# Designs tried in a protein design run: designed miniproteins, single chains. Part 15

Each design is a single chain, and the fold is of that chain. pLDDT is the mean over its residues in the fold that is shown.

## One batch from the design tools (miniprotein)

Design m491
Fold by ESMFold2-Fast:
Structure m491 (fold): chain A 82 residues (1-82)
Amino acid sequence: MTPEQIEQEAANAKAGVDGLLAELERLVAQPTIDEQKATVLFVAAALHIAALDFLGYTEEAERYRKRLREVQAAFDAKVAAQ
């Protein structure tokens, strides 16, 4: 890949993670959680974060992993409460 292609792929992965995290936060805010949909979104977010790390954006990937863990903890707490 060219440096320009790597930068574009990283930008795409960041946009993907941001969108997936926003949707996950929205799902956690719903009265009843769609666990199947949330699971698919968590897997998709983890894959985009792994792609960022692979492309050398390790610090950004670590920040996204922290956010994903925080959303996962909120999700798990809400599922346990339902």
Scores: mean pLDDT 82

Design m492
Fold by ESMFold2-Fast:
Structure m492 (fold): chain A 80 residues (1-80)
Amino acid sequence: MEEEYEKRARELVDEIRKNGDSAAKKAAQEAVEDPRVGSALFRILREEGPEARPVLAKFLDYVSELIKQRRREELAAKAA
């Protein structure tokens, strides 16, 4: 149910606050694998306001990198 995705997203936010970059990267991987978790995570980070802004920016950078990497792999496979 929706509550399970929100619970997981809150756990990921807590882990990012404790462990920084490595946790943000793991959260980004989960977000691209399951968009429902990703949506809940984005919402929670945005709702926390200016204090969460550096964490949100870092998370978005990792998500963007993962999406671009997967797209490049897809294009390379199609071109081969």
Scores: mean pLDDT 75

Design m493
Fold by ESMFold2-Fast:
Structure m493 (fold): chain A 83 residues (1-83)
Amino acid sequence: SEQARRHGAVARGEKQEPQTKEQVLKEFFEYAEKTGDYAKAALQIAHVLGDDETLVRVSELARAGDKEGLKKVFEEYKKKFEK
């Protein structure tokens, strides 16, 4: 059936195979929102993007136990790929 909500990776393809960095990132975004594990998701996203500065920042936030800061890093990545 194609009448359901289609906007969003999950609705389009349940097991969307990553063809681009954007598709890989969407999987990590969904993972973080479902599990609340923003540290793991943000680290993986930073690795995929080659974003060493954010990787360092995520490590600092994780050491401080700053879950809000980790979520903010995650949300910054989402904004870049909402287009």
Scores: mean pLDDT 68

Design m494
Fold by ESMFold2-Fast:
Formats: structure tokens, C-alpha cells, sequence
Structure m494 (fold): chain A 79 residues (1-79)
């Protein structure tokens, strides 16, 4: 890899991780709001929405961590 390719790759992985972190915050706020609305009429559905939302957040966090690891690996190759 060229030095420019390494710099570009590091920046791309950092930006992807940051976008996922921002998406997680927005998504968590949205499904919690939806669950609160369901809690007024169907508490079981509210619990399902929260459980599914939390599971999705865990998956997004895993993806964000993978991008961070890739950025670190590329940074180690930068001389």
C-alpha cells in the first residue's frame, strides 16, 4: 500500500465508525420513543420494540468497533 492509500483508509474507517456512533444515538432515541408510545396501549409490544432495538444497537456497536480495529491496523503500517 502507498502512504496515501493508508491515510485514506484510516480516515474512511474513522468516518464510518463515527457515522455508526451517531446512527446508534439517533436510533436508540427513536425506538425508545416508539416503545413509550406502545407502552400506553400494548406493554408487550413496547418490551419487544426495546429488546429488538437494544439488539440492533449491539450489532451497530460491533460494526463500529470493527472499523476502529481496521483503522488501528492501518495506522500501525504507517511509517
Amino acid sequence: MTKEELEKGIKEYIEKSKKLADEMVKFRDEYNKLADEYAKIDPEKAAQVRAEGDKKIAELRKQSNEYDKKAVELAKKYK
Scores: mean pLDDT 81

Design m495
Fold by ESMFold2-Fast:
Structure m495 (fold): chain A 66 residues (1-66)
Amino acid sequence: SVEEAVARLRELGAEILAALRAGDSRRAMQLLQEAGKVVAAHRDDPRVRALAAEIEAAIAPFRRRG
Protein backbone atom coordinates (compact mmCIF):
# COMPACT_ATOMS: atom_id res chain seq x y z
CA SER A 1 0.00 0.00 0.00
CA VAL A 2 1.00 3.66 -0.34
CA GLU A 3 1.02 4.06 3.46
CA GLU A 4 3.49 1.15 3.75
CA ALA A 5 5.60 2.70 0.95
CA VAL A 6 5.68 6.08 2.75
CA ALA A 7 6.70 4.42 6.04
CA ARG A 8 9.37 2.32 4.29
CA LEU A 9 10.81 5.36 2.47
CA ARG A 10 11.09 7.30 5.75
CA GLU A 11 12.90 4.32 7.31
CA LEU A 12 15.17 3.91 4.25
CA GLY A 13 15.95 7.65 4.12
CA ALA A 14 17.12 7.63 7.74
CA GLU A 15 19.22 4.47 7.17
CA ILE A 16 20.78 5.90 3.97
CA LEU A 17 21.85 9.05 5.85
CA ALA A 18 23.26 6.97 8.73
CA ALA A 19 25.24 4.79 6.28
CA LEU A 20 26.59 7.86 4.45
CA ARG A 21 27.65 9.52 7.74
CA ALA A 22 29.40 6.26 8.73
CA GLY A 23 31.20 6.07 5.36
CA ASP A 24 29.48 2.75 4.50
CA SER A 25 29.14 3.31 0.74
CA ARG A 26 28.11 -0.31 0.00
CA ARG A 27 25.20 -0.21 2.45
CA ALA A 28 24.19 3.29 1.29
CA MET A 29 24.03 2.08 -2.35
CA GLN A 30 22.02 -1.03 -1.40
CA LEU A 31 19.54 1.12 0.56
CA LEU A 32 19.29 3.64 -2.32
CA GLN A 33 18.48 0.80 -4.73
CA GLU A 34 15.76 -0.43 -2.35
CA ALA A 35 14.35 3.12 -2.06
CA GLY A 36 14.39 3.41 -5.87
CA LYS A 37 12.28 0.24 -6.16
CA VAL A 38 9.69 1.60 -3.69
CA VAL A 39 9.54 4.93 -5.57
CA ALA A 40 9.20 3.16 -8.95
CA ALA A 41 6.27 1.07 -7.65
CA HIS A 42 4.42 4.21 -6.39
CA ARG A 43 5.83 6.98 -8.63
CA ASP A 44 2.39 8.53 -9.32
CA ASP A 45 1.70 9.17 -5.61
CA PRO A 46 2.57 12.75 -4.55
CA ARG A 47 3.66 11.70 -1.03
CA VAL A 48 6.11 9.15 -2.45
CA ARG A 49 7.43 11.73 -4.95
CA ALA A 50 7.86 14.31 -2.15
CA LEU A 51 9.80 11.81 0.01
CA ALA A 52 11.99 10.81 -2.94
CA ALA A 53 12.84 14.51 -3.46
CA GLU A 54 13.60 14.94 0.27
CA ILE A 55 15.95 11.92 0.24
CA GLU A 56 17.71 13.25 -2.88
CA ALA A 57 18.16 16.70 -1.26
CA ALA A 58 19.41 15.15 2.01
CA ILE A 59 22.09 13.05 0.27
CA ALA A 60 23.27 15.81 -2.11
CA PRO A 61 25.96 17.15 0.35
CA PHE A 62 27.55 13.66 0.46
CA ARG A 63 28.14 13.82 -3.31
CA ARG A 64 30.50 16.82 -2.91
CA ARG A 65 34.24 16.26 -3.06
CA GLY A 66 36.21 17.83 -0.20
Scores: mean pLDDT 81

Design m496
Fold by ESMFold2-Fast:
Structure m496 (fold): chain A 80 residues (1-80)
Amino acid sequence: KKIKLIKKDGSVSEIEINENDTIDDIVKKLKENAGLSEEEANLLKEFFEKYYSDNEVVQLFLDSDSIDVELLLKLAKEYL
């Protein structure tokens, strides 16, 4: 499924989420398509691994039409 990524500058990109993706796959796609730093990518990985399984993260993205990357980073900082 294709979902929209709302980047930190408000521009939009698309990524394709597969049911067989892992947290590492999702974070890599976010880094490549949303322009995340290595530190930001590592923060999201720690957040996802702390609160979710691979399947739960994939399902969260599959159930979404768009993901706001800035809000996701803020949430990760708040809960870590």
Scores: mean pLDDT 80

Design m497
Fold by ESMFold2-Fast:
Structure m497 (fold): chain A 81 residues (1-81)
Amino acid sequence: SPRDEVLAKLQELEQQMQELADVLRQDPNNKAALQELLALLREIAALLEEAVALFPEDEIFQKMLELVRGAIAQIEAQIAA
């Protein structure tokens, strides 16, 4: 289903995020890794925006989008510091 395709893509992106999180645990000031994480979070946000449009009654996608947008703002602030 289209919903299952979105969930499968989110799972793949989550695995990439875990790899970057492992790098950042060892070097939290790694600006290259922070930039890669920011790009990945923006890709996740775009996918979730499409998911919210396709499944407007699905509160989980709405909550995930809110959290991802918050994470983007935090990482942008960290890179700017």
Scores: mean pLDDT 86

Design m498
Fold by ESMFold2-Fast:
Structure m498 (fold): chain A 56 residues (1-56)
Amino acid sequence: SLEEEGRRFLETFGSEEKRQAAIEAAKATMDNEREAELFVRYIEREIERLEKIYLT
């Protein structure tokens, strides 16, 4: 699921710069650019939420 992918990205990307890298990685990972854009937006929200869970 996108949540599992979000957690995986957060484990790898926990900083602000890595957050941006995670967003770009999501675009590169997905063949469908439209889904990548939606995933990027979703990941940005999830990273913010997950940062409180994993990084605090």
Scores: mean pLDDT 64

Design m499
Fold by ESMFold2-Fast:
Structure m499 (fold): chain A 65 residues (1-65)
Amino acid sequence: MDVSKLTAAAIRAIALTLGSPLKIRVSGDEITLYLPEETPEARKVAEEIKEIAEEFGFKFRVELE
């Protein structure tokens, strides 16, 4: 499985589309998304990443810097 590649590609594509600087940490089975601020666009990105993470059995968490 190319979970890390899939996650990285999705995050890059979404971040570029939104023009938002997203910070991501992947550690074992946990994906942490760092948001510069809570916006509707950032929440949609987080929701997409959460769905992908859950599908592949990852834990997902969001932190504000």
Scores: mean pLDDT 65

Design m500
Fold by ESMFold2-Fast:
Structure m500 (fold): chain A 108 residues (1-108)
Amino acid sequence: MVGATVSMETKDGIGYIIVSVTASPEYTEEEVLAAAERIAKGMKELGIEAYFKPIVQKLADGSYSVLIEGKVEIKKKLNDVRRVSAETPEELVDGAIKAVKEIVEKAK
């Protein structure tokens, strides 16, 4: 199982977006990094300044975690959190990008 938490907090006309990707131990660090890079690319295509450090954290339960950070100028103050769960990294990438897009569009 792979998952992501997509959150946005707003301050001074800027939406700060965090995508926290988690993957079960059956996935490789390379697969998790590839998914995170694709999410960051999708965020950039939405006009978000996305920052991704290629650092995978291995958690105590053996799962992996990667953080993607982004910022975008917004017109409406919005704080939102969405959870995405998927069976494949491909579905996770699509779901996470969709969640980011829906949050950003609500803040415009």
Scores: mean pLDDT 80

Design m501
Fold by ESMFold2-Fast:
Structure m501 (fold): chain A 72 residues (1-72)
Amino acid sequence: MSLAEQLVKDVEENKYSAEEVKGAVDHLQALIKKLEELEKTQPEKVTPEQRKFLEEAKEAKKELEKLLKEKE
């Protein structure tokens, strides 16, 4: 299971509050920004694993944003 899948499942199963889910979204957004900037400025330093993680982090953020809508 990916980290993203585990995170989404954990939020759903443990009934996290909207503010907790929002915190997770904000954290993922910051991480995505850092990795996107690295890929743009120094693509040679981005490993295939980091690139895959960036894609998974974007998916996790999208799923968590859907959960936020359901909580509100």
Scores: mean pLDDT 74

Design m502
Fold by ESMFold2-Fast:
Parts: sequence; structure tokens; C-alpha cells
Structure m502 (fold): chain A 60 residues (1-60)
Amino acid sequence: SYTPLSIAERALIRAINRGLLPSDARLEDLHTLDDATLREIARLAGVSVGALRRSLARNP
């Protein structure tokens, strides 16, 4: 589907598909990750870390 996912949702899916997070991982889990892991996930999602952090801030 071409329904646009949020940057955070897209990053979560990419991280799960690449084995960086377990298949039952949720958006809340992204808030607990260290900066190095967030950078890697943002890279896999094709976004900047800043864009990923802003998307996560919209989902408190």
C-alpha cells in the first residue's frame, strides 16, 4: 500500500525486517534506544536522525 507511514513507523518496520529489533517491537521501544542504534535505524529507513527524532516526538 502507498498509504504513507510516519517516519517512526517506517523506521520501526525497517529495523524489525533487518533484525535490529524483535518482531514484536513497538514504537515505544524506539524511545529507549541509544543514539548509535537510532542512527543505524534512521540510515536503514533512509531518513536523518533528526527527522526520526521529530517523528518520535509526535508519538509521546
Scores: mean pLDDT 77

Design m503
Fold by ESMFold2-Fast:
Structure m503 (fold): chain A 88 residues (1-88)
Amino acid sequence: LPPEPTEEQEEEMLRRLFESIDKDGSGVITAAELRAYLEEVNQRALSDAEVAAIVATIDKDKSGVITFEEFLAFARESYEAQKKKKLE
């Protein structure tokens, strides 16, 4: 995979991640599924308070679940923050 994907390539890659988390392909992620993803990516356990704070940050439509668009926005912010950290 390219180190700096285009917006469309990034969306495609993140959609694959989303689908791996949401096995039924419903297009939404619950707080529990997000917790599992974040623990996998960070390789550490997260507290319920940490997960709740992250969900509150991501849940822009206030639906109580995370849509693909919200997940994409969060992942993009995380990716860009990590890239900027390595860019000096």
Scores: mean pLDDT 68

Design m504
Fold by ESMFold2-Fast:
Structure m504 (fold): chain A 85 residues (1-85)
Amino acid sequence: MEAEIESAKIFIDSVVDRLEKVADDDEQFERMKKEALSAMGILAERLSDEQREQLIAHLRELAKEAKNPKVKEALDEMIALLEAS
């Protein structure tokens, strides 16, 4: 329902902020990315097709605003995971 998509967007915003902060630390970045992809897989199972499309749109907007190429690539991986679901 509406609360689930809003929680998912807040979660993604938090993940992107953390990825940007650890982008220069390869070990922390890879660990955070792996945890984020795992969480996205769980969210994909719980979201409707419409909510998933809303989350994908939000991720695409964040990818356009991302300044670090590593963060853009991580967001693209998250988008691909949701599109495969």
Scores: mean pLDDT 80

Design m505
Fold by ESMFold2-Fast:
Structure m505 (fold): chain A 86 residues (1-86)
Amino acid sequence: EELKKKAEEYEKLAKEASDNPNLARFYQYMADAYKYEYEAKKGTPEERFKALQKASQALMEANRYLREYIKQVKELEEQIQKLLDE
């Protein structure tokens, strides 16, 4: 239940972050990861293993988009500082 709630929370965050594609993608992959972890709690051992593999892949994608978002924020902060220093 907690994993399902986390997936729904991240899906909502992804929609709210629609103006920033990297942040929206980060939240969407986080939602996918929690969804797959929830699926891994039921089914056969083989089904659980496959769900965990999908969760792992989603987390790797989430981390990639998070890094891109952090880079964007840093670049904007540097631009703002330069403009204020003028």
Scores: mean pLDDT 85

Design m506
Fold by ESMFold2-Fast:
Structure m506 (fold): chain A 64 residues (1-64)
Amino acid sequence: GSDDELDLTYDIINNWVPTAKPGDEFVIKSLSGTGYMINVTLRERLESKGWVRKPGDPTVYVLK
């Protein structure tokens, strides 16, 4: 459910995102079951950590 997806999202942000290297990609569409507000929070957290939207694909973020 959405709670399980929220927990997974926080796990990714807290554990995987800090280990990411420049050029790594994060696909928001893989969490399509996640509500709009969770996606907004995820986008804001990724952008605050230096991730940018991939040109031509609005569902993908790339670490610069």
Scores: mean pLDDT 66

Design m507
Fold by ESMFold2-Fast:
Structure m507 (fold): chain A 92 residues (1-92)
Amino acid sequence: SMMEKLREATLKWIEEVGAEATAKYLREAAEELRRERERAERSGSWSPEELELLDEIARLLEEAARAAEEGDLERAAELIAEAVRLGAELAR
């Protein structure tokens, strides 16, 4: 239910912004997250599990960008919603 609402809200956002702009934003977000992951690893204060979650989130954002570029906006929204869910997991 919550994930379905998040997916629907995300799809609406993609439709408003457009596929090209969405893909660009997602790629930039994934690159920033990979830089954050490198900083987190160097700090020594993050667990291997937390670093693995950061890697998975970046991968989901990269896949979402690809889906958006291919015109599969439903898949892009699904992948973004999953990335947001994992990000919430990290914040606990």
Scores: mean pLDDT 86

Design m508
Fold by ESMFold2-Fast:
Structure m508 (fold): chain A 79 residues (1-79)
Amino acid sequence: SPPLTAESLEAFLRSIAGYSGRTVVFEINGKKYYLELTYDPATGELTARVIDAETGEEVGTATSRDLAELARAIVEILS
């Protein structure tokens, strides 16, 4: 699979940003993660929770109003 980049993840987040509360699955180097997106209408922020699909443990969380910033934060969590 191609390496995860902030640009590729931003494009993916834009495709699903209208679906707050959805959990989506993505795979990096043979490892699967769940991405849980929550939109807060009071703040205008998106929160992304990154969960290891094998263990079910949260590996990190990021919050931003900017999808490019959110994507970079998620890439940093996974680095």
Scores: mean pLDDT 74

Design m509
Fold by ESMFold2-Fast:
Structure m509 (fold): chain A 100 residues (1-100)
Amino acid sequence: MSMEEKVRQILLEEVSEEDVEKIFELIERIIKGDEKALEELLELIEKHKLTEGTLAAILMYLENKIKDEKLKEKVREAMKKLIEEGKVRSLKGVKIEPLP
């Protein structure tokens, strides 16, 4: 099984086959240097609430395929921001109400 097929199988655990194809279309556009495709991919990841494991698989695939170091760094920073935003303080800052 190719790395692509493995990443597709990981995505299929969380999203429909149609959405897997949309995500891979965006991945291919990012590899070709389309910065707008990166923004669209981040929006889809947030919309579908993908796990950190699936994000790591996508990032690994992109880093393996992208040859431009500036684009790799941009992708890493974007994924890092998405993870940090996914750790919304309103969800992790919800203290168990201290019993008086």
Scores: mean pLDDT 72

Design m510
Fold by ESMFold2-Fast:
Structure m510 (fold): chain A 78 residues (1-78)
Amino acid sequence: QDLEQALLAIELALEYLDRGNTEMAERYLREAARHARHLPEAQRLLETGARYAAAGDTEGARRYAEKAREVLREAAAA
């Protein structure tokens, strides 16, 4: 449940980054971090991505969101 919710929030954040909306992307990356609390590595990556989004760095935010998504997908496959 938490894993699926974290992945959905990341997908929404990435869609907002594609639109140049870093404010909404930050919001969804922080939501994903709350759902990823049982996976500290993913939570840290999402919190870092949210900080990049808050700074208006779309590419930095995307890079960390994609890394977090990979970590969460690996956890789902295990």
Scores: mean pLDDT 86

Design m511
Fold by ESMFold2-Fast:
Structure m511 (fold): chain A 92 residues (1-92)
Amino acid sequence: SIDAELEALLAEAEAALAAGDPRRALLHLELALGLIRILLGLGVISEEEARAYLRRLLPLAERTLAALRAQGDAFGTAQAEALLRTIRAELA
């Protein structure tokens, strides 16, 4: 199930953040965004369903950015900022 794959990626991002691994959280969030875009492009999910998933990604991406900044991870911070810009643009 495609919904099960998206739910698994979100759960893994939450688990990575809880474990103090924001780089792994970032990876799972980027994979989730990529999957949402593919599914929307193929017409498998609606624009409203895609927006619902993006609204769930947003607070996780914000937490991931804060954690990467706290760790002094400049590269991860830049990637998380790019991810957040993309999510916010898609929700506008």
Scores: mean pLDDT 90

Design m512
Fold by ESMFold2-Fast:
Structure m512 (fold): chain A 67 residues (1-67)
Amino acid sequence: SAKEFAELLRKLAEESPDPAEQGALYTASNIAEEYGKEKTIEGLKVGAETEPDPGAQRGLRRALEAL
């Protein structure tokens, strides 16, 4: 479910030592909880290709792998 996915992303964020990766994962978790899984997937795909920060991009790719 969207809530289970949001919880997994939050745990990945908490385990990340990189603040940029952590921030990207928390943002993805919040989007998943508010807007659902499909909207989150849309944002993750765009972000994984367009995000200029390597840590944030890594976080977005980790979120996609958790799907």
Scores: mean pLDDT 81

Design m513
Fold by ESMFold2-Fast:
Structure m513 (fold): chain A 100 residues (1-100)
Amino acid sequence: SAEEEAAKEEILRLVEELGEELLEMHRNKEPLSKIEELIVKAAKRLAELMKKLSEEDAERVERAVLRFILRVMDMYRNKESEEKLREVIEEELRRLREAL
């Protein structure tokens, strides 16, 4: 439906924006606690958008979003470079686009 397609576009935009904010926070050497706060805030907004999807689409999109979050958190915990974080964000955004 048009509502489901609009929700999918909003989900993609929100995760793309989250990725850019995460890269900026990495550049600014923000603490992990601020990264976690940003991710929790984004996850709540994404959960509301996923309610507009079919159960099957919501499950698929949720798995893609969770993978994105887990991989990004691993990059921060391992103190990986901005270049590696950018590569991971780009790879997971591609997977999310395929899930939508």
Scores: mean pLDDT 87

Design m514
Fold by ESMFold2-Fast:
Structure m514 (fold): chain A 65 residues (1-65)
Amino acid sequence: MLSPEQQATLDNLVRHVEDMVRRGVPLEEIEKVIAHAAATLRQRGVPQEVVDYIVRKVRETVRKL
């Protein structure tokens, strides 16, 4: 289960990506933002399984929009 802080990070990334899609930002640029967020979480010592879960949930949101 995600901690409250990890859940807030996921929720913020989802909102940011939804805004980018609605503004017509290219998918390649959105993927760069997701990749940068994942790298930042890894550098901060977030477990890989949690990073993978967050990335998957954000990508699922992009596919449904």
Scores: mean pLDDT 81

Design m515
Fold by ESMFold2-Fast:
Structure m515 (fold): chain A 119 residues (1-119)
Amino acid sequence: ADELARRYVERLRRTFERIVRAVESGDPFDIASAITFLAVLKSVAESDETLAPEDRQKLVDKLDAAIDAIEAGDVEAARRAFEEILELYERTEPGAIRRMSPEKQQLLRQGLDQMDQQE
C-alpha cells in the first residue's frame, strides 16, 4: 500500500514538474494542455467518494489555485499549489489504497510499472 502510494505521488510530481516547464516556456498550446489536464484532475477529485469531504474540498480548492496561477503565468504560485496538492495526496492516498482489494492493488502496481516502462 505505502509503496504504491509513493509511486503514484511520484508520478503526479513528475507531471506537475512538466506543467511548470510548460508555463515557463510560454507556449500557448503547452499551457492550454496543462490547464486541460488540471481541469480533468479537478473533475475526478470532485467525484472521488473515497476522499473525506473536507479533503476533497481542499484538493479542489488547490487545483483551482493551480489553474488560476497558470492562467496568470505565476510559476511560483503554481509550484506552491502543486506542493500542497502532493502533500494532500501523500496523506490521503495510503488510506485509499489500503481500502482497495489485493487484486486492485496489483492492477495499480501493473499500471504504474507499464507507465514507468514507457518513460
Scores: mean pLDDT 75

Design m516
Fold by ESMFold2-Fast:
Structure m516 (fold): chain A 65 residues (1-65)
Amino acid sequence: GAALAAEARALVEEAKRETDPARAQALLDRASRLGVELAIQGQLATVRELGRLMREAARARGLPV
C-alpha cells in the first residue's frame, strides 16, 4: 500500500545521496524487495514508477539496476 510505496521511494532517495556504492546497492536492493511486494498487491503503476526511479538512482551512482 501507500506506506510500502513511501518506504521504497525513501530508500531510492537515500541511495541517490549515498556515496558508498555497496551501501547504495543495498538500499536499491531493499527498494527492489518492496517493489516485489507492491507487485504482489497489484500496485503495478507504482512498481513501474519505482523501477524508473531506481534506474535513475543507479545511473547517478554508476551502479547496475
Scores: mean pLDDT 80

Design m517
Fold by ESMFold2-Fast:
Structure m517 (fold): chain A 54 residues (1-54)
Amino acid sequence: MVLEVPADTPARDILKPFVQYLVSPVISDSMKAKDIDGMVVEKDGKLYTIKVVE
């Protein structure tokens, strides 16, 4: 599945719901969606690929 997110969204806000379901990368306060484009996250047995929409 694909999860589309705006490029300026903070990466921490995008990954917050997934923190218990994936190995968390080291996320800095300056990271935005563009810095995690293509990252695969898992929730409720489903895989989501983060796709940045610019």
Scores: mean pLDDT 69

Design m518
Fold by ESMFold2-Fast:
Formats: structure tokens, sequence, C-alpha cells
Structure m518 (fold): chain A 80 residues (1-80)
């Protein structure tokens, strides 16, 4: 599925950004590790998705969780 391929590529790009962030800000390593775990779980769920409906549900859930962690990371960096 072209949509599946594009979403997986986007998650890989996001993982690279998270790796760079973790290298620069050791104080957020635990949060970036949690983001990496979420991306790995999302990739497995997306690969197993049998419909665009299932794929969209995984993406929406994953984005909500990643946004929560991104907010926590931003707050922690601002307070460091």
Amino acid sequence: SPLKERVLAALEALRAEIDALAAQYPEVRALTDEMRALIAEAQARIEAARSDEELRAVVEETMAQLQRLAREIAERIAKA
C-alpha cells in the first residue's frame, strides 16, 4: 500500500530526529527512549494493518502519544 509505505518512511524519519535530540539533550533520554518504543510498536502495528481504517487508527493513536511526549520533552528542556 502506498499509504503504508509513506507512513513507515515518515516514522523512520521521525526516529532519526528523536535520535539526534537524545544525543544533544541527555536530560530527556528516558522520554526519547519512550518515543522510540512507541515508534517501534507503531511500525509493527502498521505492518500488520489489513485496511486503511486500521492504519489510520494506529496513526491517530500513535500521534496522540508522541505529541504528549514531545510536550513533556519541551517542558523538561525549558526547565533545564
Scores: mean pLDDT 86

Design m519
Fold by ESMFold2-Fast:
Structure m519 (fold): chain A 62 residues (1-62)
Amino acid sequence: KEEAKEAVETVEKRLAESYGVPAEEVTAETIAKLYQEAAPDTPLGEEFKKWLKLFEEYKKKA
């Protein structure tokens, strides 16, 4: 839905600008790798985990 669309755009923007990941390569797999590398028990890891779920909801909608 619209909330998921905005969340996906926010994730793509942050990954492109902060982590150098092109928007076209922002996928659930890329976010999952960042989640694992960020250490799951950190606040950053928890944010990536939330982004992964939002991204899956948005992309799986099709």
Scores: mean pLDDT 65

Design m520
Fold by ESMFold2-Fast:
Structure m520 (fold): chain A 70 residues (1-70)
Amino acid sequence: SGKEELLKGFKDFVEKYVKDEKKKEELIKEAEKLAEVNSLEKLAEAALEAKRKILDGDVEGALKILKEAI
């Protein structure tokens, strides 16, 4: 499904770019919660914005985006 593919892509991205194991687990948990509650479009938007924050070195900002999107 589109949500499963998108969630897998986000998890792979987090594994590659986030080094802190606790923050990695938190990001994945929040993305999984978001996937359960929201449409594919909202999940895609939140995941894209969170990825941008991770690339900027703002892991806390990425977590906030995922939590606020719920």
Scores: mean pLDDT 84

Design m521
Fold by ESMFold2-Fast:
Structure m521 (fold): chain A 108 residues (1-108)
Amino acid sequence: DVDRYLEASRRLLAGDPSGADELLELLGLSVEQVEDAANGKLSDEELAELEARARQANEQLQQQQIERIKEDVRNNKKLSPEVLRRYLKILKKAGLDDIAKKVEEMLK
C-alpha cells in the first residue's frame, strides 16, 4: 500500500488526475461515496463511519510513508532530487525536522 500511495502522490504532483482517484481508493473511498456524502444521500451514522474509516486509513498510510522515508534516508538510498524534494515536504509537514535536515543535505 505504501508503494501505491507514494506512486499515486507522485502522479498527482506531476499533474496526473489518476493519482487523486488512486488516493481515494487507498483511503477506502470511491468518487460515488464522496458525491453521495456531498449531496446528503448518507445518514449521519454512515457519514461518521465513512469519515472514521478514511481517517484511520490515512493515518496508517502516513505512518507507513514516514517509516519508508526514514529507512530510505538511514540507508543513504540513491534517490532522485524529485523524490528527495517530495520526502522533504512530507517530513516538514509531519514536524520531523531532524530527518528533514538530513534530506536537505542529500539534495546538496
Scores: mean pLDDT 73

Design m522
Fold by ESMFold2-Fast:
Structure m522 (fold): chain A 100 residues (1-100)
Amino acid sequence: GREYVGQLYAALAEALQRVREGAPEEEVLEELRKRLLELLGVSEDSSAEELREALEKKIGPELLAELKAEHAKAIAEAAAIPDEEEAVEYYIEFLREKAK
């Protein structure tokens, strides 16, 4: 459960940092998508619903609900920061802390 979540958050933090450093967003998002599919053990042809079911099976519904609530709060807090660069840094730090 938790180790898998750590891998997901670490991958997302790395992707956001690369975009912030000037890497092409489309390339970073495609690489992130492939890595997430590999971590879930699902096909590239999987629907969003199949991805949701695979994620729920991997971490369980209770932990998934907790993470969704924590993630929604972190996104809302980041969105309240007027400076976009500071907002992105806040979100990256949240992901890094949760990856531990």
Scores: mean pLDDT 76

Design m523
Fold by ESMFold2-Fast:
Structure m523 (fold): chain A 60 residues (1-60)
Amino acid sequence: SEVEKQIKEAEEKAKQRYEEKKKQAAKGDPKDAPILSDLAEQGEKLRRDGEISKIKLEAQ
């Protein structure tokens, strides 16, 4: 369905943003990298969940 495609796109974009932020964290201070990576994961999860919720609401 169209909704399923939009959800998969939102998930893929969140994954790409997380991987990019993780790479940026790895280029900095190694002691900060785990914290920055965790924050990026949490942030992208919240953003992804919000986008998926919006897609589902607009589909109804």
Scores: mean pLDDT 81

Design m524
Fold by ESMFold2-Fast:
Structure m524 (fold): chain A 55 residues (1-55)
Amino acid sequence: SKIDEILENPEETLLKSSESELELTPEAAGITTPEELQVWLEGKWVSPLSKLLKE
């Protein structure tokens, strides 16, 4: 299987799961463009809501 290959880039899956924790989906955050979605998945896009949750 290709699971090992996927595990080499688990960050993508982990970044995706972040939306479940905060109930903050890309749509709810206002992310509609593929560019913003990529940054979101990479964890580089910091939503204001996510920042508030940390406080």
Scores: mean pLDDT 55

Design m525
Fold by ESMFold2-Fast:
Structure m525 (fold): chain A 72 residues (1-72)
Amino acid sequence: MKLTEEMVKKLIDAADPDKSGTVENRDLLNALVKLGLSEFLELALQAISEVDKDRSGTVDSKEFGEKLLELS
């Protein structure tokens, strides 16, 4: 299945409900599974790895979404 911008928006909205612009990696992965997008788990891990370069455990929501779409 092709990952869409709408699916990425739903994922980010679920992981970042307060619209802070940053989310914890674990919250992103939990939201992915909760939304039934577990088939994209490996892709999401790759996107996190490329965005979270300093291993802070958090990512920028917009940068993550753009990278996830780029990799799909």
Scores: mean pLDDT 78

Design m526
Fold by ESMFold2-Fast:
Structure m526 (fold): chain A 94 residues (1-94)
Amino acid sequence: MELPEYLKLAIEGRAEEAVETIVELVLSSGLDPESRFFRQFFAVGVLEAKMAKELGAAPPDISFAELLKDPRAQPILDAPNLEEAKRLAIELLK
C-alpha cells in the first residue's frame, strides 16, 4: 500500500506542503479547526510526518494517545491558534 501524501512530502523535505496536506486531511473530517480534537489530530499527523522523515519510510505503528504524549507534540498542542501551530509544525519538519 502506498504511503499517504503528507508522509511522502515530509520524507522529501517539503515541510510547508506536508503541514498543509495534514490540515486539509483533518478539515475533511468535519472537525472545527479551533477545536481541541482538530489540534490533537493535527499534532499526531505532524509527529507521524516527523518520524517518516527521520526514518525515510513509513512511521512505526504508535497509538494516538502515545503520540500525544511525545514532548515534540506539546508546543503544537499548546499553541494559541492554528496558524501558530502550523508555524511550529513547519519548524519541526525542517
Scores: mean pLDDT 84

